Designed miniproteins, single chains. Designs and how they scored, part 61

Each design is a single chain, and the fold is of that chain. pLDDT is the mean over its residues in the fold that is shown.

## One batch from the design tools (miniprotein)

Design m2235
Fold by ESMFold2-Fast:
Structure m2235 (fold): chain A 70 residues (1-70)
Amino acid sequence: ADEVAERVRDKALELGASPEVAEATHQLVRAVLDGDREAAIEAGKRLQELVDAHPEDAPVVTRAVEEVLP
């Protein structure tokens, strides 16, 4: 689980996401894979707030998740 979440973060950074967006994506993926519903909701909310401020990062987050997650 941790390895997959780390790969999503690293891929997001490689694709040009800000460190804050990459870390928020990492927290969300980790929470989802761990089955931590409360952490996933909070991480998703934070990621949405960051993407709303920087909508150019939304395609980067989507691609990072798609390339790492089956």
Scores: mean pLDDT 79

Design m2236
Fold by ESMFold2-Fast:
Structure m2236 (fold): chain A 80 residues (1-80)
Amino acid sequence: SPDLEAALEALARGDVERATEILLSTNDPDTITLAGFAVTRSPALTAQVARILKTQPAEVQERVLAGLPADLAEAIRARL
């Protein structure tokens, strides 16, 4: 979905402002999870973020992981 793709881009770029806009306007649960993770960086969301990333092409997975702090990227990679 366009909202999910926008949330993945915001997460990959560390764009907290864009992620906040998406979070306030979306009703898609996976988009809410990704945008919420981009804003909060909560480790509690890493399992749900990994589940969503598994549905994405490898190129998208690597772009998102490259945009995250190392500890969070490693926690998500361990679940992929």
Scores: mean pLDDT 85

Design m2237
Fold by ESMFold2-Fast:
Structure m2237 (fold): chain A 109 residues (1-109)
Amino acid sequence: SEEELNNAVNNFSNAVANEDYDGTVTALGTLLSILDKQLNAGADVAGLQVKVLNLKRALEVIKEESTNDKIKHLASVLLSGDESKLSELNPEEQIVFLKYQKLLKDLNV
């Protein structure tokens, strides 16, 4: 739902602002799962592209401006698309990485 998506976006933004690494990973995983479910349900592709592009831009800002090394590194790894780094990630982080890359590919963003 749009309310569920808005709550996930707010939870992600709040976790990043509070330097809550575990909360950031969990909130991002939830957000990506909602977007994937919407895509599979036949939601408007152009609208989903805008949402995923906004997430990509947020990750770029986090990579450049975050004072939390773990959150900054997570954003850097996700933006790199470098699968060789998967072995350095825990299972929850690996799921987030793979879901993010899949959405970028499926939506051509």
Scores: mean pLDDT 88

Design m2238
Fold by ESMFold2-Fast:
Structure m2238 (fold): chain A 62 residues (1-62)
Amino acid sequence: MIDEKEVLRALADMYEALARKIAGSDPETAAELYRKAAELYRQAGDTEGADRVEKMAKELEK
């Protein structure tokens, strides 16, 4: 049985990957996707992952 936190982490990884792919073309949307990934990482108990993608979002907003 797949744990719910494992599913949330996988979803966070997908949002992070999508954000990275579009960051050059649409940094505003990419920042929103990184923030969504951070929320999902925190729900999954992955504080390190959440902090990492939150920093990525802030870099795009500078």
Scores: mean pLDDT 81

Design m2240
Fold by ESMFold2-Fast:
Structure m2240 (fold): chain A 57 residues (1-57)
Amino acid sequence: MEKKLQRDVEIGMLRMQIAVTRRILEQLRKDPNASPEEIAEVEAELRELEEKLRKLE
């Protein structure tokens, strides 16, 4: 059974993962040698994390 406390913890963890993934994406975008595919992959991962966050709502 789910608890509101457990959901809040998972939301916090997802927000941290989103922040880390955003930092990675920002670094890749600053790298002129980064491939578009690598950038797209990280963007997709960020997208998935945001959707997981919404599912906990």
Scores: mean pLDDT 78

Design m2241
Fold by ESMFold2-Fast:
Structure m2241 (fold): chain A 88 residues (1-88)
Amino acid sequence: QRLVRLSDGLLAVLRTVTDDRRRVLTEDELRLYLGLYLLENKLLDPDDTGIVDLSGTPLEDLLGVSRVDGRRIDEFEARLARHREVVP
C-alpha cells in the first residue's frame, strides 16, 4: 500500500474525528478519515452528495477552495497532494 505523510494542518483537521496521531497513513486510511470528517461536520451538500461545501472550515483554508465537486476528484486530489507527501 502507498504511504503518505500528512502536513500539520491536515493532522489538525483529522484529529477532530480520530484519535489516530500517526503522521504517516496509507492512502486508504487518509480517505477514510477525510470521509469521516466530511460526514461528521455535514460538509456534503444534502441536495447533491457529489458536492463538498468547505465554506468556513479549517479545510477550506488548508485547500484554498470553498466547494469541491466529487465528480472532479482529480482537482480535490491535486489540492490535497500539497498536504500529503508520498513516502518512498
Scores: mean pLDDT 71

Design m2242
Fold by ESMFold2-Fast:
Structure m2242 (fold): chain A 116 residues (1-116)
Amino acid sequence: MIEVKESGGGTVKEGGSLTLEGHFSAPGKDVVMVAWYQQKEGEPLEGIAAGVGGGAAAGRVRGRFTVSLDLEKNTAILNMNDLKVEDTATYYFLVVSLANGANAAWGEGVKVTVVA
């Protein structure tokens, strides 16, 4: 069974930076996919960054955001730079294990508020 724990979030001023962390445990940790999703009020859930297992991986979907994945430590990090009021949302961490058939777990969500 996949276990997920998220940390980070909070309120920041526009132009600031914030880091979100996703920690996970999964059978067959070397064959996982991780993703970060953004849920803005009144908008659909949108994927913003992803990494695939087998080593350290980095992705950048929203230009100002980068992701790193460390499978040895079972940790994914979303670095958010030059934050804008429009980035205010709940951010969700997803882990999918590809071992023994697909199995997935979502984090509870981390709130990020960007104020002018």
Scores: mean pLDDT 74

Design m2243
Fold by ESMFold2-Fast:
Formats: sequence, C-alpha cells, structure tokens
Structure m2243 (fold): chain A 65 residues (1-65)
Amino acid sequence: SEEERLKLIEELLDKLLEDPELFERFKAAVEAQDEEAVRKLLLELGFSEEEAEELTRLLLESQAA
C-alpha cells in the first residue's frame, strides 16, 4: 500500500540520519545504480529482504528518472 511505502521511506531516512558514514556509502551506491550494493546496505540498516528489495527498486527508479 501507499502507507506501507511511505513508512519504509521514513524509516530509511531516520536510519541514514543516525550514521553519516553509511549515508555517504549509500548515496554513492544509489548514484552508481549498484542494486547489489544498495540492497546489502539496506540489510545492514536492519531492513528485511523484502523491504530491502522494494526500497532498492524505488530508489533506483527515482534516480534513473
């Protein structure tokens, strides 16, 4: 749902704000369109496999547009 999607994005932003070093690595992976790197970093942040897959898809689609 739209609400689930917004909640995932909010949780991602909160986690990235707590770790500036991880945030820089995350930005680099997204800008490079590196799906595997983005997915691994999301798992490291504590997201589930399904949440990491959905967020990776959304982030790379957004960056490509």
Scores: mean pLDDT 78

Design m2244
Fold by ESMFold2-Fast:
Formats: structure tokens, C-alpha cells, sequence
Structure m2244 (fold): chain A 86 residues (1-86)
């Protein structure tokens, strides 16, 4: 994959993570433990994927990669999750 393709994949994973974060917050507000668990799993998967593709894009010298990784880490922190540092 090119660095540009890795960035596009990471950006799609970030958008998916944002949707799961919305679902997570809604489930928490509703007290829905099943919906909360499903949203948390989806969020973790999307954020890990975004970080993985972002790190690979960074290794190829893409200047957008650092911003993508930082945004993924910010979303994880907002959700109370820990992600691997780049």
C-alpha cells in the first residue's frame, strides 16, 4: 500500500471510531450495558486500526500520519481507553 492509501484507511477508521464513540456515550446515558459493550469493542478496533495504519504511513514519511495518530489518541482518552504510543 502507498502512504496515501494508508492515510485514507486510517482516516476511514477514525470516522468509524467517532461513530462508535457517539454510540458509546448514548448507551452510557441510557444505561444499556449491551449496547455500551458493543460500542466499546467497535471503538477499540477502529482506533487500533487507525493507529496501525497511521504508524505505517509515518514510516513512509507521510506528513498527515502524526495528526491521525494524535486524533486517535485523543478519541481514546475521551472514551477512557489506553492506546499504544507511536
Amino acid sequence: MSAEELVERAERDLEEAKEFLKELKAAKAAGDAVAYTAAAIGLIGSLLSAVLYGKKAAELGNPKAAAIIAEAQALAKEAGLELPEP
Scores: mean pLDDT 82

Design m2245
Fold by ESMFold2-Fast:
Structure m2245 (fold): chain A 95 residues (1-95)
Amino acid sequence: DRERRVRLAIQLMQQGMYAQSQGKYEEAIRLLEEAAELAKGTDYEPRIYINLGRAYQASGKPEKAKEYYEKALELAKKQNSETFVKKAEDKLKEL
């Protein structure tokens, strides 16, 4: 069920963002990776990749952060999401 998977992805993304705010980067990355898998092929996928990039950047892994920001950019372009194209480009410029 696509709707159920999207709802679970949003919950996991929120849990991952909370874990990141607590400095729990390994837990944040795991939760966001699960969220990305559930959100595959949806409008939430680029957003989750941007959050994965942020978590990797905060954990001191800028090359991994770049990889996820580039994935978010490519997907946002394919989905014609100007908002997430700009967000991904802005994040890549910060690296």
Scores: mean pLDDT 89

Design m2246
Fold by ESMFold2-Fast:
Structure m2246 (fold): chain A 65 residues (1-65)
Amino acid sequence: SEELEEFIKKLEEKIKEIEKEIEKLEEELKKNPENKELKLELEILKGVKALLEGMKAWLEKKLKK
């Protein structure tokens, strides 16, 4: 359905936003390698990204059928 395709596009946009935030935090971590808070924030964002990618994959599988 077109509605499902539009929702998948919104998920792709959110994944890209999180990827940009991860890149920013990775650059900050290069400047402050011992910063435990930045490391934790990166791990959380990577986890959220993985969940959204999983959701997108599941929805794409439903769209194919």
Scores: mean pLDDT 85

Design m2247
Fold by ESMFold2-Fast:
Structure m2247 (fold): chain A 87 residues (1-87)
Amino acid sequence: ELEEASEHLKKGLEAYKQGNYEEAVKHFERALELAFRGFATVHDKLGDAYMKLGEYEKAIEHYERALSILPNDEETRKKLEEAKKKA
């Protein structure tokens, strides 16, 4: 379960680097489904992918989830502020 979730996180990151943002979202969502609890990194990367797709409200939801797990992440906080400006 955790190992399969990690594999989907890795595939999502690779898709994101290749500019395939829709495929990245698919893998990041699968990683969240397979994990027995959400992880800040997966939520942060889902937010990034939704930002590239123009789905700003969904990006906000995922950045907020990431910050609920790691509240001191300045990079995620800045991305959340940017998403709110675009929504």
Scores: mean pLDDT 83

Design m2248
Fold by ESMFold2-Fast:
Structure m2248 (fold): chain A 65 residues (1-65)
Amino acid sequence: MEEARERFLRLVVRRTRELLDAGKSPVEATIEALRYALEEARKAGDEEMVAFAQRGLDNVRAQLA
């Protein structure tokens, strides 16, 4: 649980910075970074990281609703 959460957070933070550098807005960068983390977790078969990435996306979507 903790290890998957740490891997998820590091991936999201790194990807968010890359997307911001590419000219994405903060909201777009965050959403795309979360989607990227979910896709990477799915490819790796990492069910714990998939759960963390999905939860992150659900939380962002709830705040925009």
Scores: mean pLDDT 78

Design m2249
Fold by ESMFold2-Fast:
Structure m2249 (fold): chain A 68 residues (1-68)
Amino acid sequence: GPKEELEKALEFLKSIPGVEAERVGEDTIVAKTTLDVPKLTGVVLRLIGDFPSLDVSVKGDTITITAK
């Protein structure tokens, strides 16, 4: 379900060098990145593909993930 996908997404993000991910509240993850645009795009596409119950948004170098 969305909550289990959120936990798995957090673990995935924590495994990536240059990504500092934290849980903010019950339904949201915020990840600060030092990745270039191609690497950031690759991470976002993987999140969208692997976690369809989650909403993924990007503003600058920050990824925000929310449970649907």
Scores: mean pLDDT 82

Design m2250
Fold by ESMFold2-Fast:
Structure m2250 (fold): chain A 94 residues (1-94)
Amino acid sequence: STSDAQQVIQQTQQIVTDSRTMYTNYYGQFSQSQQNQMRNMMQQLDDYGQQSISYGQQSIDTGDTSSLNTAQSYRDRSQQIHDQMRQMIDSVSQ
């Protein structure tokens, strides 16, 4: 539904925003190898987030359920990377 697609877009935007905030705030506390890993994860999360929002918008515009399913998949992938970034932060903030 349009409501479901709008929810996916909002959730994905929040994941990207929260992840970027974590990245900016904690990046300097990591070792060089962890900084490279964090940067790569942030780039992948940005890509997945953009894909989720794009497919979510396509679902709104066309009513295509396949586009909604794809948007949800990319949102879930973005959430997984966010969770990995949080775990890395927790490991160095002890």
Scores: mean pLDDT 89

Design m2251
Fold by ESMFold2-Fast:
Structure m2251 (fold): chain A 92 residues (1-92)
Amino acid sequence: SAQLKQQLQALVAQLNAQGIKVEVQVDGNTVKITVETDDVTKLTAAALTAIGLGLDGFEVEVKLEGNKLTITIKASSEDEALNAAIRVLQSL
């Protein structure tokens, strides 16, 4: 939904204001999240949250390169993917 996209973008802006570089790309039922921070605890929390979503039936890919974490989530609907992305960002 447009409301969930707006909520997600607001959360992204809030995290960026806190010094965590976050980008989110939405393409139908697929959401790609990029998180860049020197706080290893935050990267670990986001990665574990994403892995948990994968165990719960989401199609999840996690890639870590230095201090940059890329998470791709595919769900059965756009709203489910957006809610999953919000849960990942809320772990930060």
Scores: mean pLDDT 86

Design m2252
Fold by ESMFold2-Fast:
Structure m2252 (fold): chain A 57 residues (1-57)
Amino acid sequence: SREEILKKIGEILRIIGDIIEIEKRLKENPDDEEAKKELEKLKKKLEELKKELKKLK
């Protein structure tokens, strides 16, 4: 439904915001292994949300 699509878009936008914050941390400390792992998790979550969005109509 359109409602579910809008909610999923909202989730995607929030994850993108989280990714930007982590990338900012990595810019200040490129050797931050915790931030690198968090970035990988967020990117995987974003990919899953994009796939779910494609299934909604």
Scores: mean pLDDT 82

Design m2253
Fold by ESMFold2-Fast:
Structure m2253 (fold): chain A 65 residues (1-65)
Amino acid sequence: SAEDLINQIKELEKELKKKKPDDPKAKELIKKFKELKKKLKENPKDKELIEELEKLLEEANEILA
């Protein structure tokens, strides 16, 4: 669900801030997450937003590796 995706993103945002606080890529990704989460809350069934957030989720996991 959209709520589950938002919760996963919140957890990754916390991990990025904790493990990569000075990484410019991590900072940019956190900004993108915040913007897209707001849009998804307004339109929870937007497939394009869900797909974009899932791609950013994968990028966050790569940065954290």
Scores: mean pLDDT 80

Design m2254
Fold by ESMFold2-Fast:
Structure m2254 (fold): chain A 61 residues (1-61)
Amino acid sequence: TLELFEEAARLAAEARRAEAAGDYATASKLYQQASVLLEKAGMTEEAAALRARAEELAKRA
């Protein structure tokens, strides 16, 4: 669970950097990956938020 959370946090941080750089395709994919790991960790609300962000950014990719 801790390892899943740490990996999700790392992916979310990378996604935020990609988003800030305007790389919406990469950001969307990284947010999706982080969301899956958060779901496995039982963090359903946080996972849903990242999934929603990924979907919004995918529209711009």
Scores: mean pLDDT 84

Design m2255
Fold by ESMFold2-Fast:
Structure m2255 (fold): chain A 90 residues (1-90)
Amino acid sequence: GEEARKLAEKAIEIGKEALEIAKEALKLAGDNKEAIILAIAAALRAIGTIFAAEELLKLGKLTLEEAERLLREAEAALELAKKALELAKK
């Protein structure tokens, strides 16, 4: 449905933002192991969410419940990426 598509598109957008922030955190992390671990974890979560949302949209099999889950996963990846970046700047 239209609502599921909108949520999935938002999940992809947020996931891509999380990836860029995680990439920046990894560049700034230096020897900060916690920042490195959280940046990699955020990137992997974001990649998985983007992939799932894009593929399910292509198949036309995206339910509202799945779209809502993907949005929550993208938002979680973004918060994790932001935390990694904050730690990397120290």
Scores: mean pLDDT 90

Design m2256
Fold by ESMFold2-Fast:
Structure m2256 (fold): chain A 83 residues (1-83)
Amino acid sequence: EAAKHVEEGEAAKKAGDYEAAIEHYEKALSILPNNPYLWAKLGEAYKLAGKYEEAIEYYEKALAIDPDNEVAKKGLEEVKKKM
């Protein structure tokens, strides 16, 4: 169930375990690959892990599905400013 993986990813992110958060969001995406929310969450987890190139890639995937995704737009702007 994708929702369970999202919840586990959020819990891992709050605990500072960004690698576990990434794994859980990837599992959610394997169930719902066209969900822009999940791509944005994956981008956020990579951003928090300091992996800015990957964060940009995944935020752009979210925006390719939903150009109005505010999380992806804001995250992409923040990552580009930190590089």
Scores: mean pLDDT 84

Design m2257
Fold by ESMFold2-Fast:
Structure m2257 (fold): chain A 75 residues (1-75)
Amino acid sequence: SLLEELKRLLDEEKVEEAKELIDELIERGVPQSEIIEVIDSSKASEELKEEMKRYILEREVEEGIRLLVEGVEKV
């Protein structure tokens, strides 16, 4: 129910708490598509939804770079 909690935080405009929860969802391997769908279903403004989606993308890119540096580039 972390996705349900994320929707509540966004509905209440608790942006910082929502970002912390997004970090936890990404760390736990929750699919980006599921997190985005929850954001799109929230009552948040379009600007806030776009900010949250960008935040997810930035975190996904950071993890991708980390995995490459840590050896996923093995031949």
Scores: mean pLDDT 76

Design m2258
Fold by ESMFold2-Fast:
Structure m2258 (fold): chain A 66 residues (1-66)
Amino acid sequence: SAEYEKLLEELKKEKASPELIAALEQYDFTHGPEYAIRILRLILEEKMSFEDAVREVRREEAEAAG
């Protein structure tokens, strides 16, 4: 996804750790680019940690499933 690649490059420009980049790439691989894009936006725009962004996405999915 062009949007995923663009957001990942913006995160790299903000000097994010290699560990954070690897965690996001692994999340994209396991869950798909739509979820990875949402996590990237929460980190970049809302300044959330990776763990907080994952919890928020999972909360939204749980609400949608109920």
Scores: mean pLDDT 80

Design m2259
Fold by ESMFold2-Fast:
Order: C-alpha cells, then structure tokens, then sequence
Structure m2259 (fold): chain A 108 residues (1-108)
C-alpha cells in the first residue's frame, strides 16, 4: 500500500505541476493565485515523501481532501479544456490517494 501511495503521489505531483504551469500561462491574477495554491499542495506532497510518519500521513489526508474540492472547482469553472482535463485527472488521483491513505491509517 505505501509503495502504491508513493507512485500515485508522484503522478499527482506531476499533474499538479502541469496544471500550475497552464494556469500561470493564462496571465491573470486569479490564475496565478490558484497556481500558487497548487504549488503549496506539491510542497506538502514533497514533505510527506521526505518524512512519511503517521502524523504527516494524517496531515496529507486533510490536504488531499481540500485539494479535491479545489480541483472540482476548476473542473466546473474553467473554460480551458486542458485545465479541465488536468484538474479531472488530478482529482481522480487525489480521490484514489484519499481512499488508500484511509486504508493504511485503519491498519495501524
């Protein structure tokens, strides 16, 4: 489970980086703010991967649940089909990770 979680986190990190770059390419203050928020989620993923403690896993779970809400917002409000596609893929990965992390925590 932990090795699978790591693979999904690495994939999610990659998709979030692409999404952040695409948002910045729009050149609006709103898109830049959203990109900065996504960069913070990437930093939280990197922090967990560097120190995968139970406490950091619980923190990551809360961050992933918040991320799913943000990604769903982007899917509903964005007019850019690439942003919608990236946000859908990131939401799918984040939701899968939420389920997997809940299973890991329940087994502790």
Amino acid sequence: LLAEARRLLERLRGVLRELSARLRAQGTPEAELLAAILDEYVAEIDAFLADPTEENMRRLLLNLESLVTLLRYLVETSEDPEIVALAREAARLAEELVGLIREILAAL
Scores: mean pLDDT 88

Design m2260
Fold by ESMFold2-Fast:
Structure m2260 (fold): chain A 58 residues (1-58)
Amino acid sequence: MLQEAIDALNAGDIKKAVEYAKKLYEKGDKDTAKAILKLALQKDPENKEAQELLKEIE
């Protein structure tokens, strides 16, 4: 899932990357989910789903 999320980010598919982050969070992998969300926000700082999910995890 981490590599798949990174691949999505590199392809510009921010929605897919955020979806993988949500799945990781649901599995209890909070640290990896946060890392993916921070990378997604570097690519798209105005992505509200990524912002809201990151706030929920924090």
Scores: mean pLDDT 80

Design m2261
Fold by ESMFold2-Fast:
Structure m2261 (fold): chain A 92 residues (1-92)
Amino acid sequence: GPELQALVERLKETAAKKGIKLEIRIEGSSLTIDIEGLTPIQLTSLALYMIGLGLDGADVRVEVKGDRLVIHADGLSDEEIREILEHILSLL
């Protein structure tokens, strides 16, 4: 919805200011995040957070490629997507 789109735009702007490339796709209950240029601490923190969601029963796949992280998650509510995006914003 408009609130999630505003959060996505804020995330993209924040990432760009820090030299981070960020692509976010939200399709129904599916979330895809492609993020490049993370510090080792940012990358490790985000990867562990998403793996933790997977262990707690979320349908999550995480791929690490150098300083690039690709996240696929499905079966999410709008509230869960918002919480994930807000967590990422907090790490940037």
Scores: mean pLDDT 86

Design m2262
Fold by ESMFold2-Fast:
Structure m2262 (fold): chain A 85 residues (1-85)
Amino acid sequence: AAEAARDAVLAEDEAKREENIQRLMEKYGLSKEEAEAVYDTAARLRAIGAELDVEFAEINQRVAEGEDPETVRKEIIARRLKERE
């Protein structure tokens, strides 16, 4: 779920990468290399943000349904670490 949200953001950002790099160069006077670095960093942060939003929604939902907040957070962290293997 969270990984799917992250992957969707990354796929959209990749598809629009050249257009967004061009806009950054024009708007901020950046070189192509600088614009690529800024865009790639921002895209990574957007993807992480989307993933975190899904995870926070899951935590809030499960806590609202009576699960212990610490147990839920620990499980989500363990799942994230496993997904990085």
Scores: mean pLDDT 73

Design m2264
Fold by ESMFold2-Fast:
Structure m2264 (fold): chain A 68 residues (1-68)
Amino acid sequence: PLPSAEELREQLDTLLAQIRTLPPEHARVVLRHVLAELERKLAEETDPENRAVIEEGIARLRELLAEL
């Protein structure tokens, strides 16, 4: 079964917190990789609630990448 929207948000929050502890160069590499993976998952996701959470995650990752 796919994770719930709440579980997905919690996973993204944890991931972002971990990425913020990395040196900027490593954070950029990880962010680009995760961003590509989320964009791929969004293309395959059919549940509207899960799509919204993935879109929020993509936006947050892009904001963090822009701040590095």
Scores: mean pLDDT 80

Design m2265
Fold by ESMFold2-Fast:
Structure m2265 (fold): chain A 105 residues (1-105)
Amino acid sequence: AAAATRRVEELVEKALKAYEEGDVEGMLEHLLEAARVVADSGSPAAREAFARGVAKLAARLYEEDPEVLLEAFARADAAVAASPTRLEALRAVAEALAEAARRIK
């Protein structure tokens, strides 16, 4: 649990750093790995760490282009609702953030 939470925190921090460096693909890779750790651990603390990281990235994207981010969130909401597994739902959120980041950069 504690190890999974720390790993997720490290990965979402790396994702934010990748975004600031203009590496959207690196951002996505780190978020997808974090999603796997969350799904595998089943830890509420790891889920909260992932949610905080996603919220921080979303806030950063919102400051650059709120309309693009809101469109991405609408797509993520639909994709999450259609996802048969928790991992697929978390991946849909990560992919929506990456799509918004590509349109903003």
Scores: mean pLDDT 82

Design m2266
Fold by ESMFold2-Fast:
Structure m2266 (fold): chain A 97 residues (1-97)
Amino acid sequence: SELEKLKEELLELIEELEELLEKSNLSEEEKEELKKRLEELREKVEKAETKEELLEVIRELIKLAMELLKKVSKEEILRVIGLILRLIGLEFDLRLL
């Protein structure tokens, strides 16, 4: 289904955020806190039955990516921006569903 395809794309973006988080200049404590938030969002995606639930997850992922943008190296900034743009694209696709 269209919803299942969007869920798979969202889970892939969460995985990319986890990889960027590991490579960030954040402290180990900050990384653990953000990893926990990403794990909770992953579970919400897997359990989501409505587009409204996925839209809420996308908004939270954008907020988290924006927080990460302040803490990554210059080399990683474009990767985080690209990820945010992909999340915005998924939000647009979900709203049209």
Scores: mean pLDDT 84

Design m2267
Fold by ESMFold2-Fast:
Structure m2267 (fold): chain A 119 residues (1-119)
Amino acid sequence: MDAYELGRELGLLLVDPARAEEAAALLAELSRRRSDLVEVARGIAEGLAEARGRPAVVGVLSAAGEGAVAEMLQGPDGEAVLVGEERFATLEELEAWVRERAERLGAGGGVDAMVLELP
């Protein structure tokens, strides 16, 4: 299973608290594989948007301080954006950026925002 497919499965699991252990196992697998953060973020955004039935903005930060953001606006054609490493050296900095982005896209209040740190 590639980074996008694992990310998509993780996005579907993250909406269900009863499946938190499965979500944690997939996060650990993505970290262990040193997965492409852009593909991980893209997969998670797609899975989350599918599970919630609304657009999603997802940020992923690696232990190395690399960040990636993916936007799933209104269908499976969401684009992932790799954002600058030093600019997202902290989870808090990435969270602020994802929140601002979701606010701009969700001027009607219908966008999910999520930030994850790979262990």
Scores: mean pLDDT 70

Design m2268
Fold by ESMFold2-Fast:
Structure m2268 (fold): chain A 61 residues (1-61)
Amino acid sequence: SMDELLESLRNLVKNAEKFSLEQQRGALATAEYLLSQAPEEYKEEVQKLVEELKKKLKELE
């Protein structure tokens, strides 16, 4: 379901600070994949979470 997709993405955002460099790359790839699979009505919400994840990972570099 979309709720499961959003929850998975929120968990990636919440745990970003705990990621190794390899895990950061994997998390970003997963988030981009989830954005590509999201229905049109949910794309804006998913995109916001993807951008939040990208921002957090950039701050950890």
Scores: mean pLDDT 78

Design m2269
Fold by ESMFold2-Fast:
Structure m2269 (fold): chain A 80 residues (1-80)
Amino acid sequence: SLEELAERILQRLREFVEEVLSNIKNEDYKKKLKALFEEGEARLRELVEQGADPLTILAHALAVSGEILYEYLKEKKKEK
């Protein structure tokens, strides 16, 4: 089902974000990334409710993942 597929995508996104957050030492930046993830997750749930196709949901999940990873890389550069 669409809901089942969306929940699997969201679960994998959560696992990825938890891994990223576990490597961040700056508390304020960790809060910023958590807020970005929460906004992205809310948007993905909205897309599921609107009946978006699985590829659209996946594309948005990948975009959220990419944004979080890019922010993580900026944080790591500043800590070095």
Scores: mean pLDDT 76

